# Designed miniproteins, single chains: the designs that were tried, part 47

Each design is a single chain, and the fold is of that chain. pLDDT is the mean over its residues in the fold that is shown.

## One batch from the design tools (miniprotein)

Design m1614
Fold by ESMFold2-Fast:
Structure m1614 (fold): chain A 92 residues (1-92)
Amino acid sequence: SKEKEELGKRGLELEKKGLEAYDQGDFETAARLFKESARLYEEAGMYLSASDSYRNAANAYAALGDLDTAEQLSKRSADLHMQSYEEMLRLS
């Protein structure tokens, strides 16, 4: 749908900003942007992109020393990757 396309585009914009923040060592901004990007991708049904953004958020939280949040986000990333694989198999 148009709504899902718009969510995906917003997710990509936030992912790009998150990557820039991460590269500059601004892990607080990167973590926030990657989490928001992941949520938008998830709403768009873009589970692989959401998985990647949650993984990037987990890396940012780990860099901040927040290992509990990093672990939770890594698990969510893995779950979404699995969901994407299951959807691919269902549509095949």
Scores: mean pLDDT 88

Design m1615
Fold by ESMFold2-Fast:
Structure m1615 (fold): chain A 70 residues (1-70)
Amino acid sequence: SMIEKLQQMLKDLKDALAGKKKEITIELKNVELTPEEQKLLQEIDKLLLELAPKVKAGELKITVLYEKPP
């Protein structure tokens, strides 16, 4: 399900913050989301911003596949 995918992505990002992962792939699609899914997406976005300095320093690789809204 989408919620499980979002929860897994959130876990992977938290693991990266803890230094447990050095590469992550995130796939976000422009689909209708439940309120719970939207909340998870917002948390993912915040963690991506927190991880941006590590990506810039070459300490972490994040591949984000994000579809633009229509």
Scores: mean pLDDT 76

Design m1616
Fold by ESMFold2-Fast:
Structure m1616 (fold): chain A 78 residues (1-78)
Amino acid sequence: SNTVLLRFLRPLTASEEEVLAAVRAYFAEDPRLAGVRIEALTYVDRTTVRVTFASAEDAGLLPAGGVILGVPFLTFPA
């Protein structure tokens, strides 16, 4: 699957626009993800962001977890 869910361990308090911008910045700042192509980025709810990549290989490069806007998240296949 080329789609991954970022599941945040606490509800995000920032706006949808701020969350999506922070997720894009997170991927841009990680040199391990420099070649990764994002096809779609969707705010599902306060604890879930859906990321669709150009390929399943690109999705596989995403780390198992991280921190965005001070909130830890884990990655799950969608």
Scores: mean pLDDT 81

Design m1617
Fold by ESMFold2-Fast:
Structure m1617 (fold): chain A 74 residues (1-74)
Amino acid sequence: MEPSLEELLAEMERIRAELPSLSLEEAQRALKRATEIGRKAVELALERKDWAALRRTLELMSEIRAIVDEIAAR
C-alpha cells in the first residue's frame, strides 16, 4: 500500500526535527531518505493538484538540506 501524501509530509517533518541531534553520517542517511520521500510527495501533490502540499514538500526539502549542510560544515 502506498503511503498517503499526509503520511509522507509527516515523515519529512519528523526527519527535519531529528536532524540537529544526528551525526554527519546519520544526517546524510536522513537526507537520502528525505529525498526519496520528497520525490513521492511531489508526484502525489502534482497528481492531486495540491499546490499547498507541493510547496510544503519543497520547503521541507530546502530546510533539511540546509541543516545537513550546517552539520557537514561543523
Scores: mean pLDDT 84

Design m1618
Fold by ESMFold2-Fast:
Structure m1618 (fold): chain A 94 residues (1-94)
Amino acid sequence: LSEEQKKKLEEVGKLLEEIRRLAARALASTDPAERARLLEEIGRKFEEIGKLTGDPETIEEYRRRIIAAIEARDGAGVVRLISELAQYANAKLK
């Protein structure tokens, strides 16, 4: 991997970890206003990943699926989708 590719992989890894933390908080929250704020922050992290991977359409699809899982209170679905996204992003940047 080039130094640029390594740097992009590191940045995507950090963003995915932030998304995991925010999603866990959103799943645990009973306050609609707090959940809305957390989902907005998650959305911004996905936009950054889309730019880093150069594939905003696929990343937007993962964003929609993960947000739908959070709204459905499907914690297992959220974990699975974030793992799938991590594998996709790693493959895309290699």
Scores: mean pLDDT 85

Design m1619
Fold by ESMFold2-Fast:
Structure m1619 (fold): chain A 108 residues (1-108)
Amino acid sequence: SMETVEEAIRLIDELIRLAKKAAEEARKKGDDEKAEKARRIAFELEILRGMMLIALGLGKLTNDPEFTAKVSLPLIKRAIELARKLSEIDPRAEALAKKLEEIAKKLE
């Protein structure tokens, strides 16, 4: 449903904030490798979020929730992979990955 995709976008927003915070904290500690990894994760999540917002907007305009779900599902699956990579830096990302996995199951 469109509401399920909107929930996924909110979780991705939380992941982006977490990734940016993790990048800043790693940078302050002089861990340039972790800082760059977290920064790249945040950037890719922002791209996925933008694509999902376009799919959601088009689905609302055309009254096609199945189109929105079909386009969003692979983007959510990529966001789960990024959340798991982020969990190596910040374990709070693990809980967000699990919530996104539950959303992915609802869209299948």
Scores: mean pLDDT 90

Design m1620
Fold by ESMFold2-Fast:
Structure m1620 (fold): chain A 110 residues (1-110)
Amino acid sequence: RIEKIEELEKEFIKLIKETKEEIKKSSPEEQLKLLQEFNLKLIDILNKLYSELPEELKEEFDKLVEKLRELLGKMLDAIEAGDTEAAIKYLEEIEKLIKEFSEKVKEKLK
């Protein structure tokens, strides 16, 4: 179980890194497409993570998903405003939240 969580965390970190690099090189139209693709891939990773969760962490996971939804909305607003720096900052906050949650999951599975 721990190895599966570590695999999902690595997949997520790779997605964040690739999305950051592409957003920095992209036009506003391309950035919106990248955000949509990122959102779909993030949902897939989160669904896989949810299937591995102990019952006691499912409520905390729901709170994480709500916070991620808020940050994705702020990232969309930043991209629409042409604020690439703010969009990258929100993406980094998403990375931090997922890493912190993954550590909690790994501690519970030990």
Scores: mean pLDDT 84

Design m1621
Fold by ESMFold2-Fast:
Structure m1621 (fold): chain A 92 residues (1-92)
Amino acid sequence: IDDKIALVSETVGDLADLAVEHGTGSRARIDEIATDMHIRLTAMVVNNSSLDDLRKIAQAGLERLAAEEGLSPETVKQAEAIVNQLISQLSS
């Protein structure tokens, strides 16, 4: 559980860093979205939610971050790769 929580924290941090570096929105909004994703994904890991449900919440958070921060299609692809890596690692 602790390893999975650490993995969620790392992934959300990586997504926030991408949004800060390449986005056009505010840092405060990025932090708000990242905090919401971290809380939701951590709760899902603790409750042994399905990988499909985890992917849906992670993808929804990414889509919200991309839309609100004005991420380019190239940056969205990088963010999708980070989300896919999280799901892959959680499935192992």
Scores: mean pLDDT 80

Design m1622
Fold by ESMFold2-Fast:
Structure m1622 (fold): chain A 81 residues (1-81)
Amino acid sequence: EEEKEREEREKKIVEEGLKKAEEIYKKLSKEDRDKVLEEARAKVKAAQNNSDGLTEQQLIDAVAYRILGEKLLKEKAEEEE
């Protein structure tokens, strides 16, 4: 039962994180992309270090910035190729 509730909460956090990441990504200018990429790295690293102490909102933020960071890193790599 605990595992099922955890899976449902994780799905909601991931879905909300994905929506938040997409909204931020759509509004990003080219100049802001590098800044947001740095913030994404910092937030993901902080979440990794404090996983047990995070609120749901902090988890959603961490997921959103992880997704956003991955998208920005991939775009930057593709631009350099």
Scores: mean pLDDT 73

Design m1623
Fold by ESMFold2-Fast:
Structure m1623 (fold): chain A 106 residues (1-106)
Amino acid sequence: RREEALAAFFRMVAGEEVTLPLTPEYLDELGRVATEFAPAIRKAFESLDEEGRADFRKTLREVAEALQRGEPEKAAEIFDRMAEKYKDVNPEAAEAFRELAELVRR
């Protein structure tokens, strides 16, 4: 449920078309994950250039796929790899990716 809403949110942020269940329970969960994750996602996009933003959108799709498979730890590991990739070249983006990994593990 949380993983489904989170996967849908990440797909939407990545620019994918998403068909949403229009139940109050699903919309409430989607609102909760959007509120929780939006600050770190915003920080990542604001710190990244055009190439980095394309890379981040691809990463969000991969994370969404892991979440849909019921593999939240693998989803968090994808963000950890992005943090490692950016740690020396874009520390602000790396910090945002570490925050996203921690939020996924909650």
Scores: mean pLDDT 83

Design m1624
Fold by ESMFold2-Fast:
Structure m1624 (fold): chain A 69 residues (1-69)
Amino acid sequence: MVDYKKAGEEVSKRLGISVETGEILVKDAVDLYKNKKLSQEEIGEILSKKYGITKSTGKEIARIALKYL
């Protein structure tokens, strides 16, 4: 069971965004991992392109999301 609220709060704190936005990013990262079997690097790249953020930021979101799996 993934604690999306705690993961979203950690993303929110690190990126200076809302907790709700952090939860959306975490859910997307978890979906990419579970349903498409992608690596943290690949998830970070997809999030980077989808949300207009840097690859480093996308990878950090993926890392936080997977930590709470």
Scores: mean pLDDT 82

Design m1625
Fold by ESMFold2-Fast:
Structure m1625 (fold): chain A 56 residues (1-56)
Amino acid sequence: SLVELLSKVPGVSEELAQRIVTGGGDSIKDISAEQLAKFEGIDAELAERIVEALHK
């Protein structure tokens, strides 16, 4: 599950992971750090960590 994968990122709660997956949809694998930083509760550093987790 993408929610489980994202929830393992430091600073990402299960609720935040669910919002990212819901907001990103089919494009989640192609989502940029800049797009992620537009989500409430995600700063530039956290956005970069999420992108790294998605590419593992």
Scores: mean pLDDT 76

Design m1626
Fold by ESMFold2-Fast:
Structure m1626 (fold): chain A 71 residues (1-71)
Amino acid sequence: SKLLEKLKEALALLISTLSPEQQAVAEELLADPSASREEIEARLIAAGASKDEARVVANLIVALKEAEKAL
């Protein structure tokens, strides 16, 4: 769906603004179907992301996963 494509593009753009270490963490968590929003946020913070950056990325990853389930 176009919504899924737009969410993927938005997430890819946001991840591209992160450090290489943070990008690797975000990509790993995006691929992990068991990762909760809280786990994604915590791991990004541990990788040096600000709490606001981590929250936005975590929310987008969760939104993408939920959009995929709704299809």
Scores: mean pLDDT 82

Design m1627
Fold by ESMFold2-Fast:
Structure m1627 (fold): chain A 97 residues (1-97)
Amino acid sequence: GEVEELVKKIYEIIDELEKLTDDPKVKKLLKELREVVDEIVRAGEEGDLLRFIGLTLRGIGLIIDLESLTDDPEVKKLLEELHELFQKLALLLIKSM
C-alpha cells in the first residue's frame, strides 16, 4: 500500500544519509530517526493510529535537528526529501481515518 511504499523510501534515504556522514552527532540522530521509523512500523501493525501520527511528528523534529547540523548540500537535499515523505505519511494516515 501507499504507507508501506513511503516507509520503504524513508529507510532507503536513512541508509543513504548514514553512508554520507562521519559526524558522530549526525550519526546519533540518524540512529534515533531509524528507531522512530521502526516504532512507526510497529504502531501501524498494531493499528495504533494516534501513536503512529505522534511518532511521525517526532521523526519530523529529528529531521529538523539534522538539517541544523549539516551544510552539505547532498545531505540537505536528502533530509528535505525525508521531511516531505514524513509529511506525506502523516497526511495519508489522517485522510485514511
Scores: mean pLDDT 84

Design m1628
Fold by ESMFold2-Fast:
Structure m1628 (fold): chain A 91 residues (1-91)
Amino acid sequence: MVDYEKLAEKFVKELIEAEKAGDEQRVNVLVRSFENALSFGNKEEVDALIKALEKYGSKLSDEVKQRLIEAVNKALMKKEYKDKAIKALES
């Protein structure tokens, strides 16, 4: 079965490595994938992504965090989940 927590942690780690490498193209692809996962993913996937951001989000630059906040605001989510995701990114 799909391990959403492991996939979410992998996503955040890939984003951190893409940023460290200066791979702006990969960062753009990952941010778009994040927006799509928040909009169309199931509850378990969304909860796992928010949890991974709470654990590892502090390692992201303010620029990438702002791109993720913009993606959260564009995503098709309930306000309560948007607020939780933004709080995880601002911590």
Scores: mean pLDDT 83

Design m1629
Fold by ESMFold2-Fast:
Structure m1629 (fold): chain A 68 residues (1-68)
Amino acid sequence: MPSPREQARALSAEIVALVEEQVAAGEPIDEARIRALVREIADILGMSEEATEVLERIALAEARRLQA
């Protein structure tokens, strides 16, 4: 069974891969999917609501930056 850290790392890599694939394909960023993956990371790591909101904002800002 993967550790919480390994699961979080895998989900983070999935977010990066998703954004890279969507940018390369000329597709709009699936912000709902990114939010869902961030929430899954937060749940696995037992993060506070405040920390989860910060992580969501960072992930979406980075995704939008890669699209620009």
Scores: mean pLDDT 80

Design m1630
Fold by ESMFold2-Fast:
Order: sequence, then structure tokens, then C-alpha cells
Structure m1630 (fold): chain A 79 residues (1-79)
Amino acid sequence: VEDGTDTPFDRDPGAVVEVRVENGTVTLSVAGEELLTVTEEDTPDGNRKTSGEAKDVTVEDDGHRVVTGAAKSSSETVS
């Protein structure tokens, strides 16, 4: 379901950015807030399934990070 408020926010230059990658799961967090999580898994039959939930994230040309308040869920199976 897509529903969001376009709320840009800048991060302090000293804000902590964490990227966690574990067994096909990628989680991005800034200042302890999760912004994006994507999971990809393979089945024994060779199929691939990708699922995740993400907020919109943009990076401006002047080098600051902007996050919009739109959240999406996605799921896809590839054989």
C-alpha cells in the first residue's frame, strides 16, 4: 500500500548511518531509525524470492540526504 507525506529531513553531519547486511537482508538505518529493509532468499529448487519494505530516500546534488515519508511493500518470485 502506498500512502505517504512528502516530508524531507536533513541529517546532522555527525548523525550515525548504519547499513546492515545479513544473509541476503539489507537494512539501512540513520540515528536508530530504520529507513529500508530488503530481503532476498533462494529456494532449493533454484527459485528466487525478493520481499521488502522501503521508504523513499533521495540524495540531493548538494550532498545532503533527504527522506520522504512514503512506505511501500514489495514481493516477487522468480523461477
Scores: mean pLDDT 47

Design m1631
Fold by ESMFold2-Fast:
Structure m1631 (fold): chain A 82 residues (1-82)
Amino acid sequence: MTKEEAIEKLVKEVGLTKEQAERILNRVSEDKLEETVKDLIDRKKYGIDETMYKNTIDVLKSAGREEEIEALKKEYEEQKKK
């Protein structure tokens, strides 16, 4: 997986901005790039229930990832409106 492909997947599937996705991936080694993208997508895809969403927000808040919290919250609300 290329870095560009990973960024596009995170933007489309998780609801991160390009800047947020780039910051995450810049700290991830190339061998863990695909695993990191899959983990974030799986949390979005299978975390559609309220409990999983809340737990993910708590983890991100503890890690100080405020921009990622806002993006995830927006995408979660948009998914509910489908």
Scores: mean pLDDT 70

Design m1632
Fold by ESMFold2-Fast:
Structure m1632 (fold): chain A 91 residues (1-91)
Amino acid sequence: MTLYKGTVTVKSNASQKKLEEAAEKAVKRASELPGVVHAAYSIPKDDPNTVILTIVAESEEAAREAIRVAEETLKELVDAKVLDVKIEPLP
């Protein structure tokens, strides 16, 4: 089985606390989707207005849907702007 890694980078002017709470909710929602194996987030210390979400899924379609749900959650909660989206197969 080929797994797919999705990475989405977003930026928001919200406080770090609100951004962290929104990222936690985005990860939870993504993790509940069919075909999602793992989801996580990180906020760089050097850029606290940035969130990087990482999703591992059983198909490209599942990764894409999980990214969509995570993006919508972050836009809804903290008016996040999407900077970059990557989906790539894992060996």
Scores: mean pLDDT 84

Design m1633
Fold by ESMFold2-Fast:
Parts: C-alpha cells; structure tokens; sequence
Structure m1633 (fold): chain A 57 residues (1-57)
C-alpha cells in the first residue's frame, strides 16, 4: 500500500524537508493517482496540509 509513503512524504513536507510540490509528486508515484496536494501544501499550514492528505479531517 502507498499509505505509508504518502504519510511520510506529507510529514517531510510539513517539516520543511521537501517542497509541497515534491511531496505531491512522491504521493502520485506511490499511489498512481494524481493529487492536488502540491497546490495546497506549501509547508506553511500544517493542519490544512494534513487534512488534504487524510481526506479532509
């Protein structure tokens, strides 16, 4: 499953280790599904970025 890879990429982006766009690209590679995460995750709103990754919680 790509869930662990998605979570790891999101966490790295939120920690400022990688860009939000790069995190989105890694998630797409892991799941094979295009995401809008890179457009909404700039690494400056951790709560919003996490909500996008988790499906809006």
Amino acid sequence: SGADAVGEAARAALAGEISAEEAGRRMEEATGVPTKLGETVDGIDAAGARAVVLGGV
Scores: mean pLDDT 61

Design m1634
Fold by ESMFold2-Fast:
Structure m1634 (fold): chain A 97 residues (1-97)
Amino acid sequence: SLMDEIVDAMKIMADSVMNLMSDYMPKDVVDELSNLMKQLVDADAAGDKEEVKKLLQQIIDLLERARAEARRAGDEKTAAILDKLLASTKATLEKVE
């Protein structure tokens, strides 16, 4: 399904995003993103569409904060990666609705 494809893509990107964000984002924010992604995987596996939508929105909110911090720091590479992840996550949220 499209959800399985985005969850797999987000897992693959998680390590890269977290490594790049370590210089710009507080540890608590990085840990929160990691925990939300784990919860998203569990909710998707359980078929809980309401929880999936809620978690996707929380991930979008965190990624938008991360993108703003990357842009403020002048890290165009990290900002571009976050833009792609945000676009993919938002497209998935629309399709789950």
Scores: mean pLDDT 74

Design m1635
Fold by ESMFold2-Fast:
Structure m1635 (fold): chain A 61 residues (1-61)
Amino acid sequence: MEKAREIARKMVETAKEEGKKLNVTIAALTISDQTGVSIEEAKKIVLEEAKKNGVETEEEP
């Protein structure tokens, strides 16, 4: 979980700095692959971090 949140936070921070929407599906797949958490849990973490930082999200590639 800690590693998943770290990766999610970095992705959200990058999207915020670049003024881009964060693709939740791509982010969740990356986190799931690297940490072994489920795609559903990774997606939840990404959405939480994006909401905390005011970053818009999208799910389609």
Scores: mean pLDDT 79

Design m1636
Fold by ESMFold2-Fast:
Structure m1636 (fold): chain A 62 residues (1-62)
Amino acid sequence: GAKGLAELAKRYAEQGDAAMAGKYGMGAASASNDDELAKKAGEYGRQGDAEGAAEVAEKAAE
């Protein structure tokens, strides 16, 4: 579910992998039907902001 995907996004962000953090952040947001958060997670991933992507994922999972 969304919480599991958010945890994966956070683990990748801790490793500095913004692309994977963004991918799993988008997955978490999509699992919670939040298209705006999915877009933000993808944008943070593309910008190299792994922490931003993980924060969006955690917000989507609540």
Scores: mean pLDDT 81

Design m1637
Fold by ESMFold2-Fast:
Structure m1637 (fold): chain A 86 residues (1-86)
Amino acid sequence: SITLNVNVAAGHTVTVSSGTSTSPDGKETTVGISLTVTDADGVTDRFLVLLKLDKNNNLIGLTATSTGRRTVSLSWSNGVLTVTIS
């Protein structure tokens, strides 16, 4: 299992949804994480994070895309994915 840690600016709200898919050969797991961040003025940005792990939970891929002007930083350590949105 993985742990997700999400950091957003004070006064912002975040809604998280996630899904997991395993490759047909069982060698890879992809975790898709959708984040919707809303600021105090009701402006919304969406982010999609894709985390790909091998059978031993080693990181083999990590990407993020956003729809707005906010930036996203990703880090992986010991089964913890940290997502920072600024």
Scores: mean pLDDT 80

Design m1638
Fold by ESMFold2-Fast:
Structure m1638 (fold): chain A 71 residues (1-71)
Amino acid sequence: MTRELRERLERLTKEAGAAIKQGDFDRARALIAEMEGLAREAEKLGDTELAARGSEKVALLTQALEDAQAE
């Protein structure tokens, strides 16, 4: 059941990172929000490890986005 969520988290993480590198900050914010939703869904399904991993990636990408916008 959580395999598709893990694959989606990896895809969203790569797309959000690419959006930040491209300066597409609106897209990066939308992708980060989608990752937050996925982490909540993983927690509801009892996949605490995937939920924690998703939250960690969200925090790292949010920081990267803020750093990119601060220049």
Scores: mean pLDDT 83

Design m1639
Fold by ESMFold2-Fast:
Structure m1639 (fold): chain A 80 residues (1-80)
Amino acid sequence: SMDAEIREGLAEIDAAEAAGELDPLQRKQAALARELFARRLAGAPDAEIEAEYLAWAKEYMENSDDPKLQESLKKLKEKE
């Protein structure tokens, strides 16, 4: 579910931030992800949250050096 995916992603971001691995842009994107999660819990439509989350995730992946995230970005671009 989207809730499980968001929680997993936020937990990974929180761990990376605690380890000092996030740059300022990645920390800003983590804050946006937390905002989207809060909006979903407040009753925002799943389609609206999914679209904004996908846009954020794409930007996060574009600014990541992680090969796994780069492969995910390539798959997202192929669907556009």
Scores: mean pLDDT 70

Design m1640
Fold by ESMFold2-Fast:
Structure m1640 (fold): chain A 87 residues (1-87)
Amino acid sequence: SDALLEELRRQRERIKELMKRGKYEEAAKVGYEAIMLVLRHTEDKEIILKAIGALLRIIGLMLEGKYEEAAKAGLEAIDELIERLEK
């Protein structure tokens, strides 16, 4: 899954740039989409549970209008998913 890892690293950098520009809602949406991509390409139960937990957290924060926190949650989840996929 080298292509998946490369895509996650690209989305990670995109989230960081959006956050640097204060575009937290867009950053949170990018994080959500990247985690959904992982779910479509993995059968690893630990990765699936981690991804689902992250999605629920991001959705909850976005529903409360907490976009900066949602973006940070997305970035944290992608960093952890990259680490797990590299093992």
Scores: mean pLDDT 87

Design m1641
Fold by ESMFold2-Fast:
Structure m1641 (fold): chain A 71 residues (1-71)
Amino acid sequence: MEKTEKAIKEVQEHTDAAERAAADGNLTEAQRHVARIAKILEENKDDPEAVKASEDGLQRAAEAIARAHAA
C-alpha cells in the first residue's frame, strides 16, 4: 500500500501542476509534468491503482493542454 499511495500522490501533484501550467499558457512546464506522470505509470505497470491514477492524470493533463491550444 505505501508504494501505491506514494505513486498516486505524486500523480495527483503532477496532474494539478500540469493543469495550472496549461491554464497559464506554460505548455513546456505542462509537458514536463505529463512526462513525470508517464514515468510513474511505466514504473508502476503492475499496480492497477497506480496505473488507473496515472491514466486519469494523463487524460486530465492532455485535456488541459488541448484547451490551452484552442485558446
Scores: mean pLDDT 83

Design m1642
Fold by ESMFold2-Fast:
Structure m1642 (fold): chain A 70 residues (1-70)
Amino acid sequence: MEVKIELSEDELKRLKEAVKLMRQKNLTPEQIEELERIFKEFEDIVKEKYPDHAENIKKLLDETLEYVKE
């Protein structure tokens, strides 16, 4: 059985905000900074609650940020 990462409603809303930003090709520097902040917050949550998954999640988030910056 796949272990689901349990996020609060507020944490899920914040993550959805990041997804919305990623869909915008014309991101301002402020929007990129906000996206980086959201990803850092999510990484910290995963590191505390699911340390075995932290490295994989970090890698995915880092790859996503590089993709958005292109």
Scores: mean pLDDT 71

Design m1643
Fold by ESMFold2-Fast:
Structure m1643 (fold): chain A 83 residues (1-83)
Amino acid sequence: GMGLLKLYEELQKKVDKALEEAKKTIEEGGSKEAAKKFEESAKIYQEVIDDMKNSKDISKEEFDKKIKEGEKLFEEGLKIAKE
């Protein structure tokens, strides 16, 4: 359905963005802790994508929880990178 396709595309963009921030942080000699937070964020989003691909019965509540966890990790990475 249209909603699932949009969610999939949004999650793929979140994974790509988090991995890009991690790579940039490492290449610029920034905080390894910040890079780790971005990588952990990407892993959470990737787990949701993998669950969708494996046709798991995933609730909206489980999706929302994992998305929030990924967003929190990404925000933590940005805060550490600014220090």
Scores: mean pLDDT 81

Design m1644
Fold by ESMFold2-Fast:
Structure m1644 (fold): chain A 66 residues (1-66)
Amino acid sequence: AKYTVTATEDQTARSEADVSFKKGDVFEVSNVRALDPDVLVGTVTKPDGSVEDAVIDARKAKITEV
């Protein structure tokens, strides 16, 4: 499944494997491994084109399946 994530709040990475984003950032998440009400885990393609595995706090973002 592929998702578009629109950040509603800032997120700060807790480790090298986590992702940081700012309110208003829009990016895609693919290869989703977990989608709980509070947490999305998958592969992130950031606006700058970088790709990494990431944990996203779903409470800080609007998540839309595409």
Scores: mean pLDDT 71

Design m1645
Fold by ESMFold2-Fast:
Structure m1645 (fold): chain A 87 residues (1-87)
Amino acid sequence: SQLKEKQDLAFEHIGKAVDLIDQAEKSSLEQGLELVEQALEHVKKALEYADEAYKLNKGVGGILRNMALTARNRALITRQRLEQQLS
């Protein structure tokens, strides 16, 4: 179904974002910043698919949106920490 396709795509991008954030926390400063930017691109795609899922099923889409936003917040906090180390 269209809903399952959007859900699967959202989960894939959320998972990739989380993995990239975890890698960024273990990486050099410069590599970590690059990984965080890649994670934020996956968050953007996850939110797009979550919004499409929300149009089909508000409950499922709402959960996916919350998961994507949680990943986004983690990425932004990680970016802030890494940027503070550059000064």
Scores: mean pLDDT 90

Design m1646
Fold by ESMFold2-Fast:
Structure m1646 (fold): chain A 69 residues (1-69)
Amino acid sequence: AAVPAELLDALFDAFDPDGDGRLSRAQAVDVLALLGYSAAEADAAIAAFADADGTLSRAQLAAVIAALA
């Protein structure tokens, strides 16, 4: 199921305490685990959408969730 924007924003902000607008791969995996996805599904989707440095923006995290839904 699609994640509401408000829930995505709340989860992103909770895992991005520095407010830099980026999540590490590990933080993104933790967010996806809270949404009920396996580590393998999360890792594969993150690898497909993450930037070359292995981090994700809010929009990229939304794309990962949309791909898994």
Scores: mean pLDDT 75

Design m1647
Fold by ESMFold2-Fast:
Structure m1647 (fold): chain A 66 residues (1-66)
Amino acid sequence: AEAAHRQAVENLRRARRIQEEGLRKAKEEGKGGDEEMTAEVRRLAAQVTDEAAAEVEAELERELAE
């Protein structure tokens, strides 16, 4: 249970990081978003539960606030 939860949290964090970095790079290059990277992010996100997603969101908010 705990290992699966940690994996889901890690996947969601990675997906968000990839999405944010991809959008930043696309803006710098003057291109739209990377569709392949967006598909990868969606796939990783689909592997998490709503509860895991909510927990990661709370952790990210705490990290951004501090």
Scores: mean pLDDT 62

Design m1648
Fold by ESMFold2-Fast:
Structure m1648 (fold): chain A 85 residues (1-85)
Amino acid sequence: KLEELIEEAAKLLSEVLNIPFEEAYEITKKAVETLAGIIKKYGIDAAKKSTEIFAQQLVDDLGVPEEKAKRLGELLLEAAKLLVE
């Protein structure tokens, strides 16, 4: 479950940023750990808002398609929820 979500998010991030999968995997893993920390300390709404801001910046700054940016944010949040409990 968790590992599958991280792998799916890493593949999408690799595609979007045009970076090697291994680098995308490390970035994704750290992002999920950070979001899990936000959930534990500030609650799920704070983590959700963080993923929304990140997704919007991928669209605005890097020209990422909105559907891909939204999907990436959703995958990161779902993985973070599983990592917490």
Scores: mean pLDDT 84

